# Ledger of designs, part 76: designed miniproteins, single chains

Each design is a single chain, and the fold is of that chain. pLDDT is the mean over its residues in the fold that is shown.

## One batch from the design tools (miniprotein)

Design m2621
Fold by ESMFold2-Fast:
Structure m2621 (fold): chain A 70 residues (1-70)
Amino acid sequence: MLSPKEVLEKLMEEAKKKIEEAVKLPSEELIDIVREEAFRIVEEGKKNNVPESEIDKALDELGEYVESLL
């Protein structure tokens, strides 16, 4: 059983990996992938009882990561 922190770390690693691959795609597809990954983090985080504050922090980190790639 993974701790909520470990669940969030894995979700963020997977999201960053997909986004990194997606920067090679047209901007419209990159935006769609970022949106899908953000939604996945929220849904999977809630299913694994991750606190809302930690989910919000992860989404902020994801946004900063995307901005750093643009």
Scores: mean pLDDT 81

Design m2622
Fold by ESMFold2-Fast:
Structure m2622 (fold): chain A 95 residues (1-95)
Amino acid sequence: AADEAVEAARKAAESNTPEYAKLAGEHMRRVADEGPENAIRAAEGAAKYAKESNTWAAHQAMGDAVAYASRVGPEAGKRALEAAKKYSDNKPLPV
């Protein structure tokens, strides 16, 4: 599911539509249910596409990935946030 979540984040980034952003969020939720490493991997992919595209939907998918990783545990949430920050150094993070 991590690969599917990353692919959904890529499609959200390229399309910049609410429909693809919602689908990416659903994949982020499912991958977090599989475990912390899958949640972190999905967050890293979403953060990469948010940096590359800088679209609203890409940032929404990244935010959802970090939020769902945080629900798995504080360490997973911290690592997901660090991944998001790494790719956001040149652009403001969504509040």
Scores: mean pLDDT 77

Design m2623
Fold by ESMFold2-Fast:
Structure m2623 (fold): chain A 82 residues (1-82)
Amino acid sequence: MEELLKKLRELAKKIKDPIIKQLVLDTVERIEKGEASPLEIDIVIGMLLIAAGVYRIIGDEKQAEIIEEAAKILDEIRKLLE
């Protein structure tokens, strides 16, 4: 768990959009406090995948890959909480 949260924080530093970056960081904080539900994490994953799709459409493949990796780590964390 700790390593996954650390990796999410490092990925968040590479996210260009301040709203998406803050969404990831706020989600990490809520998970660390034991306040994040599996449904909340699923919603955040969905939002990140939509954002990654937009970055792919505009040709920013690197940002899309970073955001997709963050979504993948959140899915791994969600499975650990069930």
Scores: mean pLDDT 87

Design m2624
Fold by ESMFold2-Fast:
Parts: sequence; C-alpha cells; structure tokens
Structure m2624 (fold): chain A 112 residues (1-112)
Amino acid sequence: ASEEVKKLGKKLVEAARKGDVEAARKTIDDILDLLKKNPSDENLLIAADSLLKAAHEAFRTGDLETLEVAVEGLDRLLDLAKEFGASKETILHIEINRGLALIMLGVLRLIS
C-alpha cells in the first residue's frame, strides 16, 4: 500500500501542477479509497504530505479551484484518520498540513 499511495501522491502533485482539477479530484478519491482498505499512520502521513504539495502547486499557479480541492482532500483525510484511530502525532500532522493549506486558500482568495 505504501508504494501505491506514493505513486498516487505523485499523480496528484502533477495534476495540481498542470491545473487539472478533474484529475486532482479523481486522484484524491483513489488515495482515500486505498487508505480505507489499508489504513496505517505511514500511509496517512504520505497522503497528507502529497495533499499539502498539491496545495502548494495550486497556490503558486493561482489555481483557486485546485487549491479548494486539495483543502477538501485534507478535510476528508483528517476525518478518515480519526475514524480509523490514527496516532495523535499523525492526526496533528494532518491538522498542521490542513491549517497551512487553509492559510494558502485564504491568501489566494484575498489577492484574486
């Protein structure tokens, strides 16, 4: 599962870099479905970092829609982590990544 989550994470970052909102949404769904079948702290952290990287790419390009999708992905990941009883450290890491993505979203909404 770790290798597959990493591959999907790379696809997500590429979709965000290209401004492909539909591909970003689909890849987030694929990541979350994979995590539901094989939840682990390691896989949740890989997904959290991939979502934050996607948010950074969207922020750099001024892509509000893709950034909103990445924030929604982090919200869904946080809910999943809590549901499956992830460690407090893993939950905190996802919350920090979500907070950073929300700051980027707030800034982009103010300047666009």
Scores: mean pLDDT 90

Design m2625
Fold by ESMFold2-Fast:
Structure m2625 (fold): chain A 88 residues (1-88)
Amino acid sequence: MSKEVALEEFEIVERELPELEELVERALTEDLSAAELVGIILRVVGAILSLERALEHLEGEEKKRAEELIERLEEMLKRLMERMRQRQ
C-alpha cells in the first residue's frame, strides 16, 4: 500500500463513520436479528483492519487521527461483541 492509497482508505472510513455509528447505536439499543448484528460487527472489523493497514503508511496528523479512529472502532466492537454474547 502506498501513502496515497492509505490516505484514501482512511478518508473512506472517516466518511462512513457517521452511518456506522448509527448502525452500532441501533445494534446496542434495538432488538436486531443475529444476522444484522453479525453484519454490523463485520463492518466494524473491516474498518479497523483497513485503518490498521493504512497506519503503516500514514504520518503526522493523519496517523494520529487514524489511531484515534481505531480506538473508537475497537470500543464499538467490544460493545457489539458483549451484546452478541448476551443473545446466545
Scores: mean pLDDT 82

Design m2626
Fold by ESMFold2-Fast:
Structure m2626 (fold): chain A 69 residues (1-69)
Amino acid sequence: MHMDRIMKIKEEIKNIKNRKKSIDLLNESSTEPDSEKSLKLNQEAFPGLTKMKEDGKKASQQIADELKK
């Protein structure tokens, strides 16, 4: 059996678990009535979400700039 496949499956399982954790924290954040606690849960859910937000802002700005041409 090709060892690379087993390693890929293990990595995919880890990624799924990390995504599940992030989704659970985001769900908890969205139902949390305390805005400060909600913000803390958001930060814990996705350290990478700030990166995605930043990339999204850059993409939106580039589209807006293209439309101005």
Scores: mean pLDDT 66

Design m2627
Fold by ESMFold2-Fast:
Structure m2627 (fold): chain A 84 residues (1-84)
Amino acid sequence: SEKQEAQLELMRVWNRLNSVPAEDISDEEVDEFIAAVLRLFKLLETKEEKEALLKLLETLVQHVPEKLKPKMEALLAEVKKLMS
C-alpha cells in the first residue's frame, strides 16, 4: 500500500541519518527526510500514529547539526499545524 511504501521510505532515510555522525548529515538528506515525513503524515489515519511521528520529529530536532535545525524546526511546526 502507499502508506506502507511511505513508512518504508521514512524508515530507510531515518536509518541512514542515524548511521552517520550529525556533522556528516547533508542538507539534501534532511530535505529527503522532510519529504518522507510529510508524505507519510498525509497518509496517517489515526491520532496515535500522528502523535508517534510528531514525537519522533521532536527527538530528531535535538540531534541534527545547528545549520540544519531551522529546517527541522520548520518541519515540526508544519506537522503540528497538520494535526489541528
Scores: mean pLDDT 79

Design m2628
Fold by ESMFold2-Fast:
Structure m2628 (fold): chain A 92 residues (1-92)
Amino acid sequence: MTAEDIEQWKEFQKRVAEEGAPRVIAERLREYLLKAGMDEATVEKVTEKVYRLATARLADPSAELSAQQQADEDELIALDDELAKKEGLYVG
């Protein structure tokens, strides 16, 4: 892929995010986590945290997150990292 293609894709994603991507992202993540076998109660908590964080990031990307939001983000990053590692095991 060319660098120009990547930049255009990022610009498109930014526009989608500005128009309301947090809800779409949260909904798609919910479906993904349910397919991964995660408990519904846990999925609901994770999805809510993702929606809140994405909404806060869109409102002010440079703002410092509250201690609670930082804790939520850390939990989400840890979960995403574990899922990504499992996916990596299926490459090749």
Scores: mean pLDDT 67

Design m2629
Fold by ESMFold2-Fast:
Structure m2629 (fold): chain A 78 residues (1-78)
Amino acid sequence: KAEEIIEELKKELKELEKYGIKGEVKVEGKKVTITVTVPESHPEASAEELAEGLKKALGVTKKKLEEEGYEAEVKVEV
């Protein structure tokens, strides 16, 4: 359930590493912290556009984790 959501998220973040996006998932009991660092420059999008898109996508993951009884925190850094 929640563990499957976390594993899928880790796989997605691993794919993003090839684009210079660094993702980290920290699980502490029932609290999940997702930290994503966006590169200052990207050939296909501004840092702001990339951060906004990631916040939206991770917001969906956050809601799914909260529905499973977890506390989820999303941090998108540029």
Scores: mean pLDDT 77

Design m2630
Fold by ESMFold2-Fast:
Structure m2630 (fold): chain A 84 residues (1-84)
Amino acid sequence: SPIDAMLATLTPEQRELFEEFLKKYPDLTDGQKAILLQALGEVEDLPLEKRKEFIEKLMEYIKKHPDMTEAEFARFARELLKEL
C-alpha cells in the first residue's frame, strides 16, 4: 500500500513515533495517516525536539477538531511547518 511504502522511508525513530501516535489516536483515517507520514518526512532533517514539537501540536489540533477533513488537516500541517 502507499502507506507501507512511506513507512519504509522513515527512520527507526520516526517509525516508532508514528506507531506510538497510531496507538493513541486509533480513529485516524487512512488519509490523515498518510498526511501525518508525509509531514514526518518533511521534518526529518529538523532536530528531534522540533520534530516532537511539530507532532505534538499536530496531534493536539486533531484532538480539538475530531471531525476535521483530510484537506483541513493537510492545511494545518503546512501552516504549522512554516512556523517551525
Scores: mean pLDDT 74

Design m2631
Fold by ESMFold2-Fast:
Order: sequence, then structure tokens, then C-alpha cells
Structure m2631 (fold): chain A 54 residues (1-54)
Amino acid sequence: APLTDEQIEAVARALAEAGAGKSDVEFVLKNAGNGTPENIEKAAELAEKYRAEA
């Protein structure tokens, strides 16, 4: 099933705290079965935003 916006935000925040980049976001989401281009792009953008706010 596609991830909800809240689930994408949670993943993005956790990966930003871990210092992960776009490739790490892609790897995590693909292994979870949620590696759609839309999910990867949204999570990567949010992770970058959260990293910039830290």
C-alpha cells in the first residue's frame, strides 16, 4: 500500500537525524516495498528540509 504523508514524514525525519542522503532514502523505501518514485521524492525532499532546519 502507498505510504501516508505522516508515514513519509516519519521516515524522512528519522533518516535526516541519521544523516542519510537520497540514496539511503531510496534503499530504505525499496526494501520496505514502498520504493515508488513519488514516495522516494517526497521523503528525500522532507529529509533535506529537516536536515537544513537542524
Scores: mean pLDDT 74

Design m2632
Fold by ESMFold2-Fast:
Structure m2632 (fold): chain A 95 residues (1-95)
Amino acid sequence: SLAAINRLIALKLRAIGLIIEAEKLIEKAKKGEGTEEDLRRAEEIIREAREIIREARAMRDAGLISDADAQKVIRLAEEAIRKAREAIELIKKSL
C-alpha cells in the first residue's frame, strides 16, 4: 500500500525530528540555558515518541508494514525518548 509506505516514511521523519530537537535541548541545558519551557518540551517529545511507537506497532499488527520496518521506527523513537530523558535530567540540575 502506497498510503502505508507514505505513513511509514512520515513516522521515520517525525522520529528523526524529535531526536534532533532533543539533542538541541541537551546542548542548551549543557550551557546552563535550560528553561522550564524546555523541560515541558522534553516531556512532550517523550509523549510524541511513544505515539510513534504505538502507530508503528499498530501498522505492523495490521500487516501494513514488515516487522523490520516497524523496528527501525521504534528504535528511532526510543532514541528520541532516551535523549529527551537526558535533557530533562540536565535541565533539572540547572533550575
Scores: mean pLDDT 92

Design m2633
Fold by ESMFold2-Fast:
Structure m2633 (fold): chain A 98 residues (1-98)
Amino acid sequence: MDTVILVDKAPKGSHKEVFVEFAKSMGWEILKETEEEVAARIKIGDEEYILVLYKDGSLELRDLEGNVVGTGEAETTEEKTVFTIKAEDFELIIIVKK
């Protein structure tokens, strides 16, 4: 599987706060921000997706029609936050250092 790794630096915060700040730093559009979920429009290669972070730290990658094409989880340590998403043809790993 092809692995895509994105690395940026963000301040300490919740999974939601780190996700929103990382998305803004990447120029991604925040589509939805509620207590239950945050959704951002992302681009991987030439394809566009919607990445959703839920309040429990679970992630879904959706196509633009809303079909789930990948799932994942968020993990925060003292040094970094990692968002890992597995799809059929690739794995997306987003590493945000503190």
Scores: mean pLDDT 77

Design m2634
Fold by ESMFold2-Fast:
Structure m2634 (fold): chain A 90 residues (1-90)
Amino acid sequence: MAEEAAKDPDRAAGLARLEELAKSSSPEARAAAARAAGEMGEAADGLLKRLAKDSDLQTALAASAALAASKNEEVAKYGKEAGLALNSSA
C-alpha cells in the first residue's frame, strides 16, 4: 500500500538515527535528535513529545520548539505547553 511517499528510506533512516540519539546518555546527542526530528515533521512527533519531557533543558526546549512550529494544531499546542512549563521555571 505504501510506495515512496509512505516508505521514504531517508525518513526511515533519519528517524532510526534520531531514536538512537534520543536514547543516548549524552544530552548533546539527545538535543541534536530533537533539532533534526523537528525537520522531519509529523513522522517524528512521537519522538519529539518524548524529548520535550527530557531532563536536559536544551533537548526539551529544542523538542518543544519543533512541536510548537507544527502545522498540526494539537501538536503545536503540546509543544507550546511544554515550552511554557520550561520557561515558567526561569
Scores: mean pLDDT 74

Design m2635
Fold by ESMFold2-Fast:
Structure m2635 (fold): chain A 69 residues (1-69)
Amino acid sequence: VTNEQAREIYELLQKLTVEQRQRLAERLGLPPSLGKDPEKLTMAIVLKVQEGEVTYEEVLALLRELLAE
């Protein structure tokens, strides 16, 4: 994950409500409580992408779906 990709995730997360971020965390197998802190949620997502558990493209697709609500 590049710094630009991490920034994109963070900026998109900030456009979501806390409830939407909690649902995203749950879908990614992360604690929903991370939805209360977009910085911590961004770091957790970046780590999952780095570990190969999810792709950057999959994360962006989920973020776009939530933003379209």
Scores: mean pLDDT 85

Design m2636
Fold by ESMFold2-Fast:
Structure m2636 (fold): chain A 108 residues (1-108)
Amino acid sequence: MVSEELKEKIKELGRKKLQEFLKSHNWYSSDLADELMEIAKKYGLTHLPSLIFVETLAYYLGALELGYSREEAKELTVEILIEEYKLKEEDARKLVEVAEEFLEKHNL
């Protein structure tokens, strides 16, 4: 179980890193959402709102910035998604795979 304090710290750091990425690439949040949704098509997740994909990426990035390993960051992100959005574990794990594919594509 992820503590409320840890969740908030992950969200804060993740959103900050995501804003830095957007500025460095001259992207709007809509550009990010569009690319994440294109990746999501491979995973059958296009029925989910775009906000969930952006928040998943932020949580994953935030955990990495706190010094968690990729494996630990994935598990933390899955737990947060299940708690915040009441998602099935399978869908939460697929959302993390979308975030990882995005990070690999952009060398993050």
Scores: mean pLDDT 82

Design m2637
Fold by ESMFold2-Fast:
Structure m2637 (fold): chain A 66 residues (1-66)
Amino acid sequence: MSEEQRRTGEGAGEAAVLLLGPDAPLERAAALGAQYVRSEPAFAGLSDEEARALGRYGAEVARTRV
């Protein structure tokens, strides 16, 4: 992953965890994070699998930071 994609995924995951709560299932936070990643114009062309991978990465990182 690029550094920019990592940062976008981290921000998306953090937002998802904050909205759902830290005890929310990882898969749910990852799915919400993936939607956020796809909302970014630079990443609108990502596949569903790529967007979900970034969302999951961000959600996992957010759980260690909050």
Scores: mean pLDDT 66

Design m2638
Fold by ESMFold2-Fast:
Structure m2638 (fold): chain A 87 residues (1-87)
Amino acid sequence: SQSDQLRQQGDDIISQTQSNIQQAQFAFSNNDMVSFMDYLTQTSDLIRQGMDIIHQLRDMGRMDDYDDYMAQVSTLRQQVISMVNQI
């Protein structure tokens, strides 16, 4: 179904976001600020894409999916804020 496709896309975006956060942390630890900033930019774009999927799920009445993904994105946003505060 369309909602199943959106859930798969949401899961993929969350996985990519987690991977980019890990890559950003590695770049920062290696004093590679160019890669760090690039991964942060990619992470922000992925979070924006994730929010679009979340809003589509809400519009389809998938409230449990909406609440679950909102909680996951909130956690990822806090990780990004913590990383930005390191610079």
Scores: mean pLDDT 87

Design m2639
Fold by ESMFold2-Fast:
Structure m2639 (fold): chain A 73 residues (1-73)
Amino acid sequence: MSPAEAALAALSEAGHLITDPEAQKALVKAYIYLQDGDAAGAVEALRKALELTTDPEARAHIEAALAAAEALV
């Protein structure tokens, strides 16, 4: 699995757990940046999503997505 595919998979798992609209917007931005090949933008959006997320399981998935996205920078 590529780092981009790993990041997208982790984002999908986090998205299922997050109910906060602002955190969801940050995840959507990260998804769009990853699809566009903007790994740096994805990292910034994922850091924002992590700041807005309090659920430990969702945070773990965002951290996994962030690590994978950072491997692309």
Scores: mean pLDDT 81

Design m2640
Fold by ESMFold2-Fast:
Structure m2640 (fold): chain A 87 residues (1-87)
Amino acid sequence: SMEELKEILDKVIEEAKKESPEGAMVIIMSGLHDTAEEALKRKIPKEEALEVLEYALEKAKELDLSEKHKRRLEDVYEKIKKRIEEE
């Protein structure tokens, strides 16, 4: 369910908070990719999958990350979004 995916991403964000900015980036990027893969595997509607991923991106942007890191997360999200839309 979307709720379960959001809970997984909340845990990803909490773990990222404990890491350096570089470590946080790795954890968040992996979490976004894993969640996208799980959404596709479960055949979750594209709109719902994108809602979950956008939720995670917004939460990640609340972390103490540089503007460069935040832009990189946005770039990763856009690539994942394109993959989901191509299914």
Scores: mean pLDDT 82

Design m2641
Fold by ESMFold2-Fast:
Formats: sequence, C-alpha cells, structure tokens
Structure m2641 (fold): chain A 76 residues (1-76)
Amino acid sequence: MEELKEKLKETVKEDLKLLGVPEELHEPIAEAVVEEVFDLLFELLANPHPGAGEEFQQKAYEKLLEVAEELLEKKK
C-alpha cells in the first residue's frame, strides 16, 4: 500500500512537471492528490463494475484540479 502510494506520488510529480506547475507546489499537490485518489480507489473497489476505471480517472482528475486551485489560491 505505502509503496503503491509512493509510486503514484512520483507519477503525479512527473505529470505536474510536464504541465509546467511550479516546482514548489509539486510535493503538496502530489501528497494531497494521492491521499484523495486512494480514498476514491477504495470506494470504487467496494463496488467493482464495468467503467469503474473511467470513473476513477474522472474523479482523480477533478480532485487534481481542486487541489491545484486551492494551492494556487493560497499562493496569492
């Protein structure tokens, strides 16, 4: 579990670098996103069904935007 969280965090950081997000926001965004994404993943695993992967991706994307917006707002 922890190892999987670490790998996901690394992937998120790489994606943030590609998107041009400021380096100082990579750690806090990755940490927040990974925690929320894992909560969503466990909810989906409780109800496995066709399309669960697409639902997971959609919710993960929404959470990424939410966290990014909050951190950018605090940066003001």
Scores: mean pLDDT 69

Design m2642
Fold by ESMFold2-Fast:
Structure m2642 (fold): chain A 93 residues (1-93)
Amino acid sequence: EKKEKVEKYEKLAKSYIDAMRAAITEAQRALDAGDVDTAELYVENARSALEKARKYVDEIEKLDPEKGKEMRKEIDTVQEALDAARAAVEAAR
């Protein structure tokens, strides 16, 4: 029972982490092209994905603390990349 819930939340969290990474990559590409408006939209998309990923990782940590910690570390790494992209968008305005 707990196993099935962890697997479900892991799939959801991973899909949002992947969406966040993709959005950060597109934001960087838009910035390189001088398209600040498009970069801002991708940063907002990445922020939305981060909020959802964190919610599911919190649920995983309640059921499987070790797995939750691993996924939280992954989110923290992607969060640093998002913070850098957001700062770059603000600087380019």
Scores: mean pLDDT 86

Design m2643
Fold by ESMFold2-Fast:
Structure m2643 (fold): chain A 55 residues (1-55)
Amino acid sequence: SMMEEARRIIEQSRSLPFDEAMEKLVAEMVRSQLRGDYETASFIAQEAVALAEEA
């Protein structure tokens, strides 16, 4: 499912430097929004916000 792929992408982002992780998360969030998958986009957005607040 698209949500399972989003979880995989989030897990992969955790092994990346901050800038690369943010770029990957934002790209997937935008891609989800363009597909009309707002639930997946919101899920990814929450992770991106959490990462930014920890920086």
Scores: mean pLDDT 81

Design m2644
Fold by ESMFold2-Fast:
Structure m2644 (fold): chain A 74 residues (1-74)
Amino acid sequence: SVRQQVDQVMAQVEELVARARDIPPEEAIERLNRLHQQLHALMAQLPPDEARRVSRRLDGLVFEFARRLPPLPP
């Protein structure tokens, strides 16, 4: 089901965030971008309320990921 696919991709995002410091930054960012694209496509298939909930969760994980990497250059 779409919900199971969303849960699977979200689990991969959470694992990536947990391992962010153990992966080269460029690879970690590329992996996050791929997972983001997959999740965006799946969210298009969800009811609006569920899509918003997934989007908020993803935003929180992206913020956590960014905090675990070195600051972006100016």
Scores: mean pLDDT 81

Design m2645
Fold by ESMFold2-Fast:
Structure m2645 (fold): chain A 123 residues (1-123)
Amino acid sequence: SDEELRERTRATFRRLLEAARAGDREAFRAVVRDFADWLVAQGIISEQQAQALVNYFTSRFEDFQLIALYGTEEEIERLIELFVDLVLAMASGDEDEITLKRTEFNLYFDEVLEKAKKRKAES
């Protein structure tokens, strides 16, 4: 259901931030892989898309760590909801909606990351 998808997606993103905060790259990769495999099992994405998702998130481990350490709770909550919107768009199969939600997520992720980097420099 959409509710189960929203709840699992939120839980996944929080677990990613927890693993990143801990500096645990293996736990981070395992969380992404588990979520990607679950999305394939639900028929939401292909195995190729799952591998792309794992590669994308693992390439951004250091960025997630900065956000986990220096992002505000409000920024993190907004980022989580944008990720939920992206996953729901993927479940819909609407390529235009997926592109729009991916763009919105990426732009806000980069905004939060820039703010996190500035806060780190001030600490």
Scores: mean pLDDT 91

Design m2646
Fold by ESMFold2-Fast:
Structure m2646 (fold): chain A 71 residues (1-71)
Amino acid sequence: SKAELLRQDAISSADSGLATAARKENKVQEAEELLRALESGAKKAGDLLGPETQEQMDKAVEHARAQVEAL
């Protein structure tokens, strides 16, 4: 579904962004800023595309949050 593709794209984008953040001196702050941007984007996508998209985007946010907490 389109919602599943959005989830996969969001996870891929978050993984890339977190890998870039890990190379910076302020890696925790950069990772937290990326997580907040993803949370904001997930809400906007849910508002525009509906609850199925919100559910898939929430899974992407959970994935990114776990990686930020592991830093």
Scores: mean pLDDT 82

Design m2647
Fold by ESMFold2-Fast:
Structure m2647 (fold): chain A 57 residues (1-57)
Amino acid sequence: SILEEVENFARNNDGSVELLYKEAEKAEKQGKLRLSTVLYTAAKLREIGDEIDEELA
């Protein structure tokens, strides 16, 4: 499923949130809608993770 792809991507890739958004936009412009969705979702999950880490610090 797409959720499994997002989880696997988040687990195996340590790219910055900014880079993930840029790659998502590139994929969207190329018509790669599934890849774009995965990248946007991964970026959002990293933003949430960073917020949780900040609250725990």
Scores: mean pLDDT 74

Design m2648
Fold by ESMFold2-Fast:
Structure m2648 (fold): chain A 80 residues (1-80)
Amino acid sequence: KLSPEELAEEIRARVRERLADRPDLVAGLETLLDNAVYEKLSVEEILEQLRVVARHLAERDPEAAAVLAEVIREAEELAE
């Protein structure tokens, strides 16, 4: 089972790889992950913040939102 820090790094790697064509979004997601780790958020809290981002992103960029939702699903499996 991954720590919050390890989960954040796994998500960061997947986001960098799969959303490389959207560098501003990647930068925003990395900032969110850095802040979550700094504030000592739990795995569940980090995943909830990402789900909120994916929901808002679906209104603006549904293709990127679908990729982020898949990354979140993979992260949920790693967190179990």
Scores: mean pLDDT 87

Design m2649
Fold by ESMFold2-Fast:
Order: C-alpha cells, then structure tokens, then sequence
Structure m2649 (fold): chain A 60 residues (1-60)
C-alpha cells in the first residue's frame, strides 16, 4: 500500500492506494472550501487506483 498525506486548508487528508482500491481519511476542521478540494483529490485518487489495478492485471 502507498500512503499520501496532504494538508488542505487546515484539514489533513490521508489517501491510501492499494491493489484493491483506495481510501480517503479526513482529519481536522472541515469547511466548504476544504470539502471542494477534498472532492477533487478523491477523484484523482480514484483514477489512480483504477489505473494501477488495470496495470497490475495487464502485468499478470
């Protein structure tokens, strides 16, 4: 598993990428601006997880 920790407008966002998918954990104060940024980050994590899973299937 690969873990990325980001700070977004005072909110800590931890993204974990695994061969099975991804998880997003949010810690700290959450406001409307942070929620918008986190939603965009989650979409990027989803695309990366899908790409990694497909790459692993092709390599097998």
Amino acid sequence: AKTYTLEVLGTTVTITLTPEGYTVEVTGPVNAEAQKQIAKIEQVAKVLAEALKKAAELAA
Scores: mean pLDDT 77

Design m2650
Fold by ESMFold2-Fast:
Structure m2650 (fold): chain A 59 residues (1-59)
Amino acid sequence: SLEEARRKGAEAMRRNFEEHDGEMKSLPGPSGLTERSRELSRAAGEGAREELERREKEK
C-alpha cells in the first residue's frame, strides 16, 4: 500500500543517516518505472522527507 511505502521510505532514510554519521547521502532516483511503481516511489519519498524533517525539528 502507499502508506506502507511511506513507512519503508522513512526507515530507509533513518538507516542512511545512521550509516553515514548523520550525513545524508544521495539516494538513487527512480527510473524506468511503471505508473504504479512511480506512485509507490513517491510515497516512499514522502515518508523519507517526513523523517528528515522530524530529525531536523528535534535539533
Scores: mean pLDDT 63

Design m2651
Fold by ESMFold2-Fast:
Structure m2651 (fold): chain A 62 residues (1-62)
Amino acid sequence: SAAAARAAVDALAARARALAAELGVDFSVEYEVVGDEVRLTITAEGVTRELTVPASAVLAGA
């Protein structure tokens, strides 16, 4: 479900942000669930990348 995909992305994002904070790296991540896909916008040290992954991949990774 979209709610499950959002929860999984939130958990992954929280882990990534915690690691970035520990390392002193400037990091942010935004996401949107679009149909059966998750669209991620990741910014690290002023560099922005957009990624699209299947919601199933995010759920498996959480």
Scores: mean pLDDT 75

Design m2652
Fold by ESMFold2-Fast:
Structure m2652 (fold): chain A 91 residues (1-91)
Amino acid sequence: MKVAREVGLTLRLLGLEIELELTENPTEEEVLELLEEATRLVEEAAEEGILSELTARLAKRLAELALKRFPESKRVKEAAERLIELAEEAL
């Protein structure tokens, strides 16, 4: 059960990264929604004790990609930094 949940979480985070990379001219709101979803997934995985190093690395990579899309957005910076901080607890 837990292994299937861990794989599903990893695939969902990868899906969010692919969505962001393939989206031409994403809005700040769309990027914030992706970061919020990724943060919820990471928090749930940590609470269940299934946050893997791979999942943490994917979450950190998504946050770094978001920062590259909106480098001057305080909201994106704060959301991405929160996701990075949560991911680094598993690294």
Scores: mean pLDDT 81

Design m2653
Fold by ESMFold2-Fast:
Structure m2653 (fold): chain A 58 residues (1-58)
Amino acid sequence: DRILEYQERLVRDPQDARAVYLLAEALRQQGRDDEADGLLTIVARRFPDTPEGRLARE
């Protein structure tokens, strides 16, 4: 399960911007848009200078 995999990565490293972004994409693919949007907002706010933070703003 991709969602479980990304959640486990975040438990071990809460600063893993890529794991947050990938978790948001996986949630969106399952129709869980509110949860995905919340995570994208977090990535854009906490990691603005990363590729993931820039993508989350688009």
Scores: mean pLDDT 78

Design m2654
Fold by ESMFold2-Fast:
Structure m2654 (fold): chain A 60 residues (1-60)
Amino acid sequence: ELEELKKKKEEAEKRVRELAGDESLPLYNQAMRALADGDEELLAAFKEYVEAEKKLEAAE
């Protein structure tokens, strides 16, 4: 459902920010930093965020 997809997106976003340790940076900048540093966990969390966002957009 739309509400569940929105919640999953918010949870995924929170995980990305939590792993990055710097919540002031946009999610895109945090993903670029993860790529540069080889942070596989942060990259995986960002992929989950993007997938959740796509599912939410498709449901709307």
Scores: mean pLDDT 71

Design m2655
Fold by ESMFold2-Fast:
Structure m2655 (fold): chain A 69 residues (1-69)
Amino acid sequence: SVEEAARRAYEAALNGDPEKAGRAIQEGTGASPETARQLGDAIVDNYKEEGPEGARESARAAAEAASRT
């Protein structure tokens, strides 16, 4: 589910793991591996810039965007 993808991506971002964040998006939304990797990188980058709140918001936005197709 989109909500589960967002949660798992957020948890991966807290551990500084863009690959796991991307896999969470891919598994929960069906996004392509390339798109999922780009989103995972973006979520971790937002964690580095804005901390846990930035990661949570970014993970949710990424999961929602990836599910719209």
Scores: mean pLDDT 85

Design m2656
Fold by ESMFold2-Fast:
Structure m2656 (fold): chain A 96 residues (1-96)
Amino acid sequence: SESEIKRRMKAVKKAITDVIGEEKTNILFDPKSPYYKIGALVSGIAQKDLGISSGEYVRMLLAIGEAIGNPKVTAKDIDSKMSLEDFFEKLIKKQL
């Protein structure tokens, strides 16, 4: 349902915030940010520019997976041009 998608998206944003903080999380979800598209995280540019360590990145990915419900992710699910929000919404919908 739409309410369940919103609930899990809120949990995803909290999971990210708990690892990298609110400011960096807001940058990743801001459409005006150069890091808005998932390609910035996949390439490592967002990690380098925002100061996200490899350990923080791994912890963030694990926490996101738990928040979504541990979805199966394949290379076909990753479009570097899509927003981080659209990517997570896609994964949430696959679990419902």
Scores: mean pLDDT 84

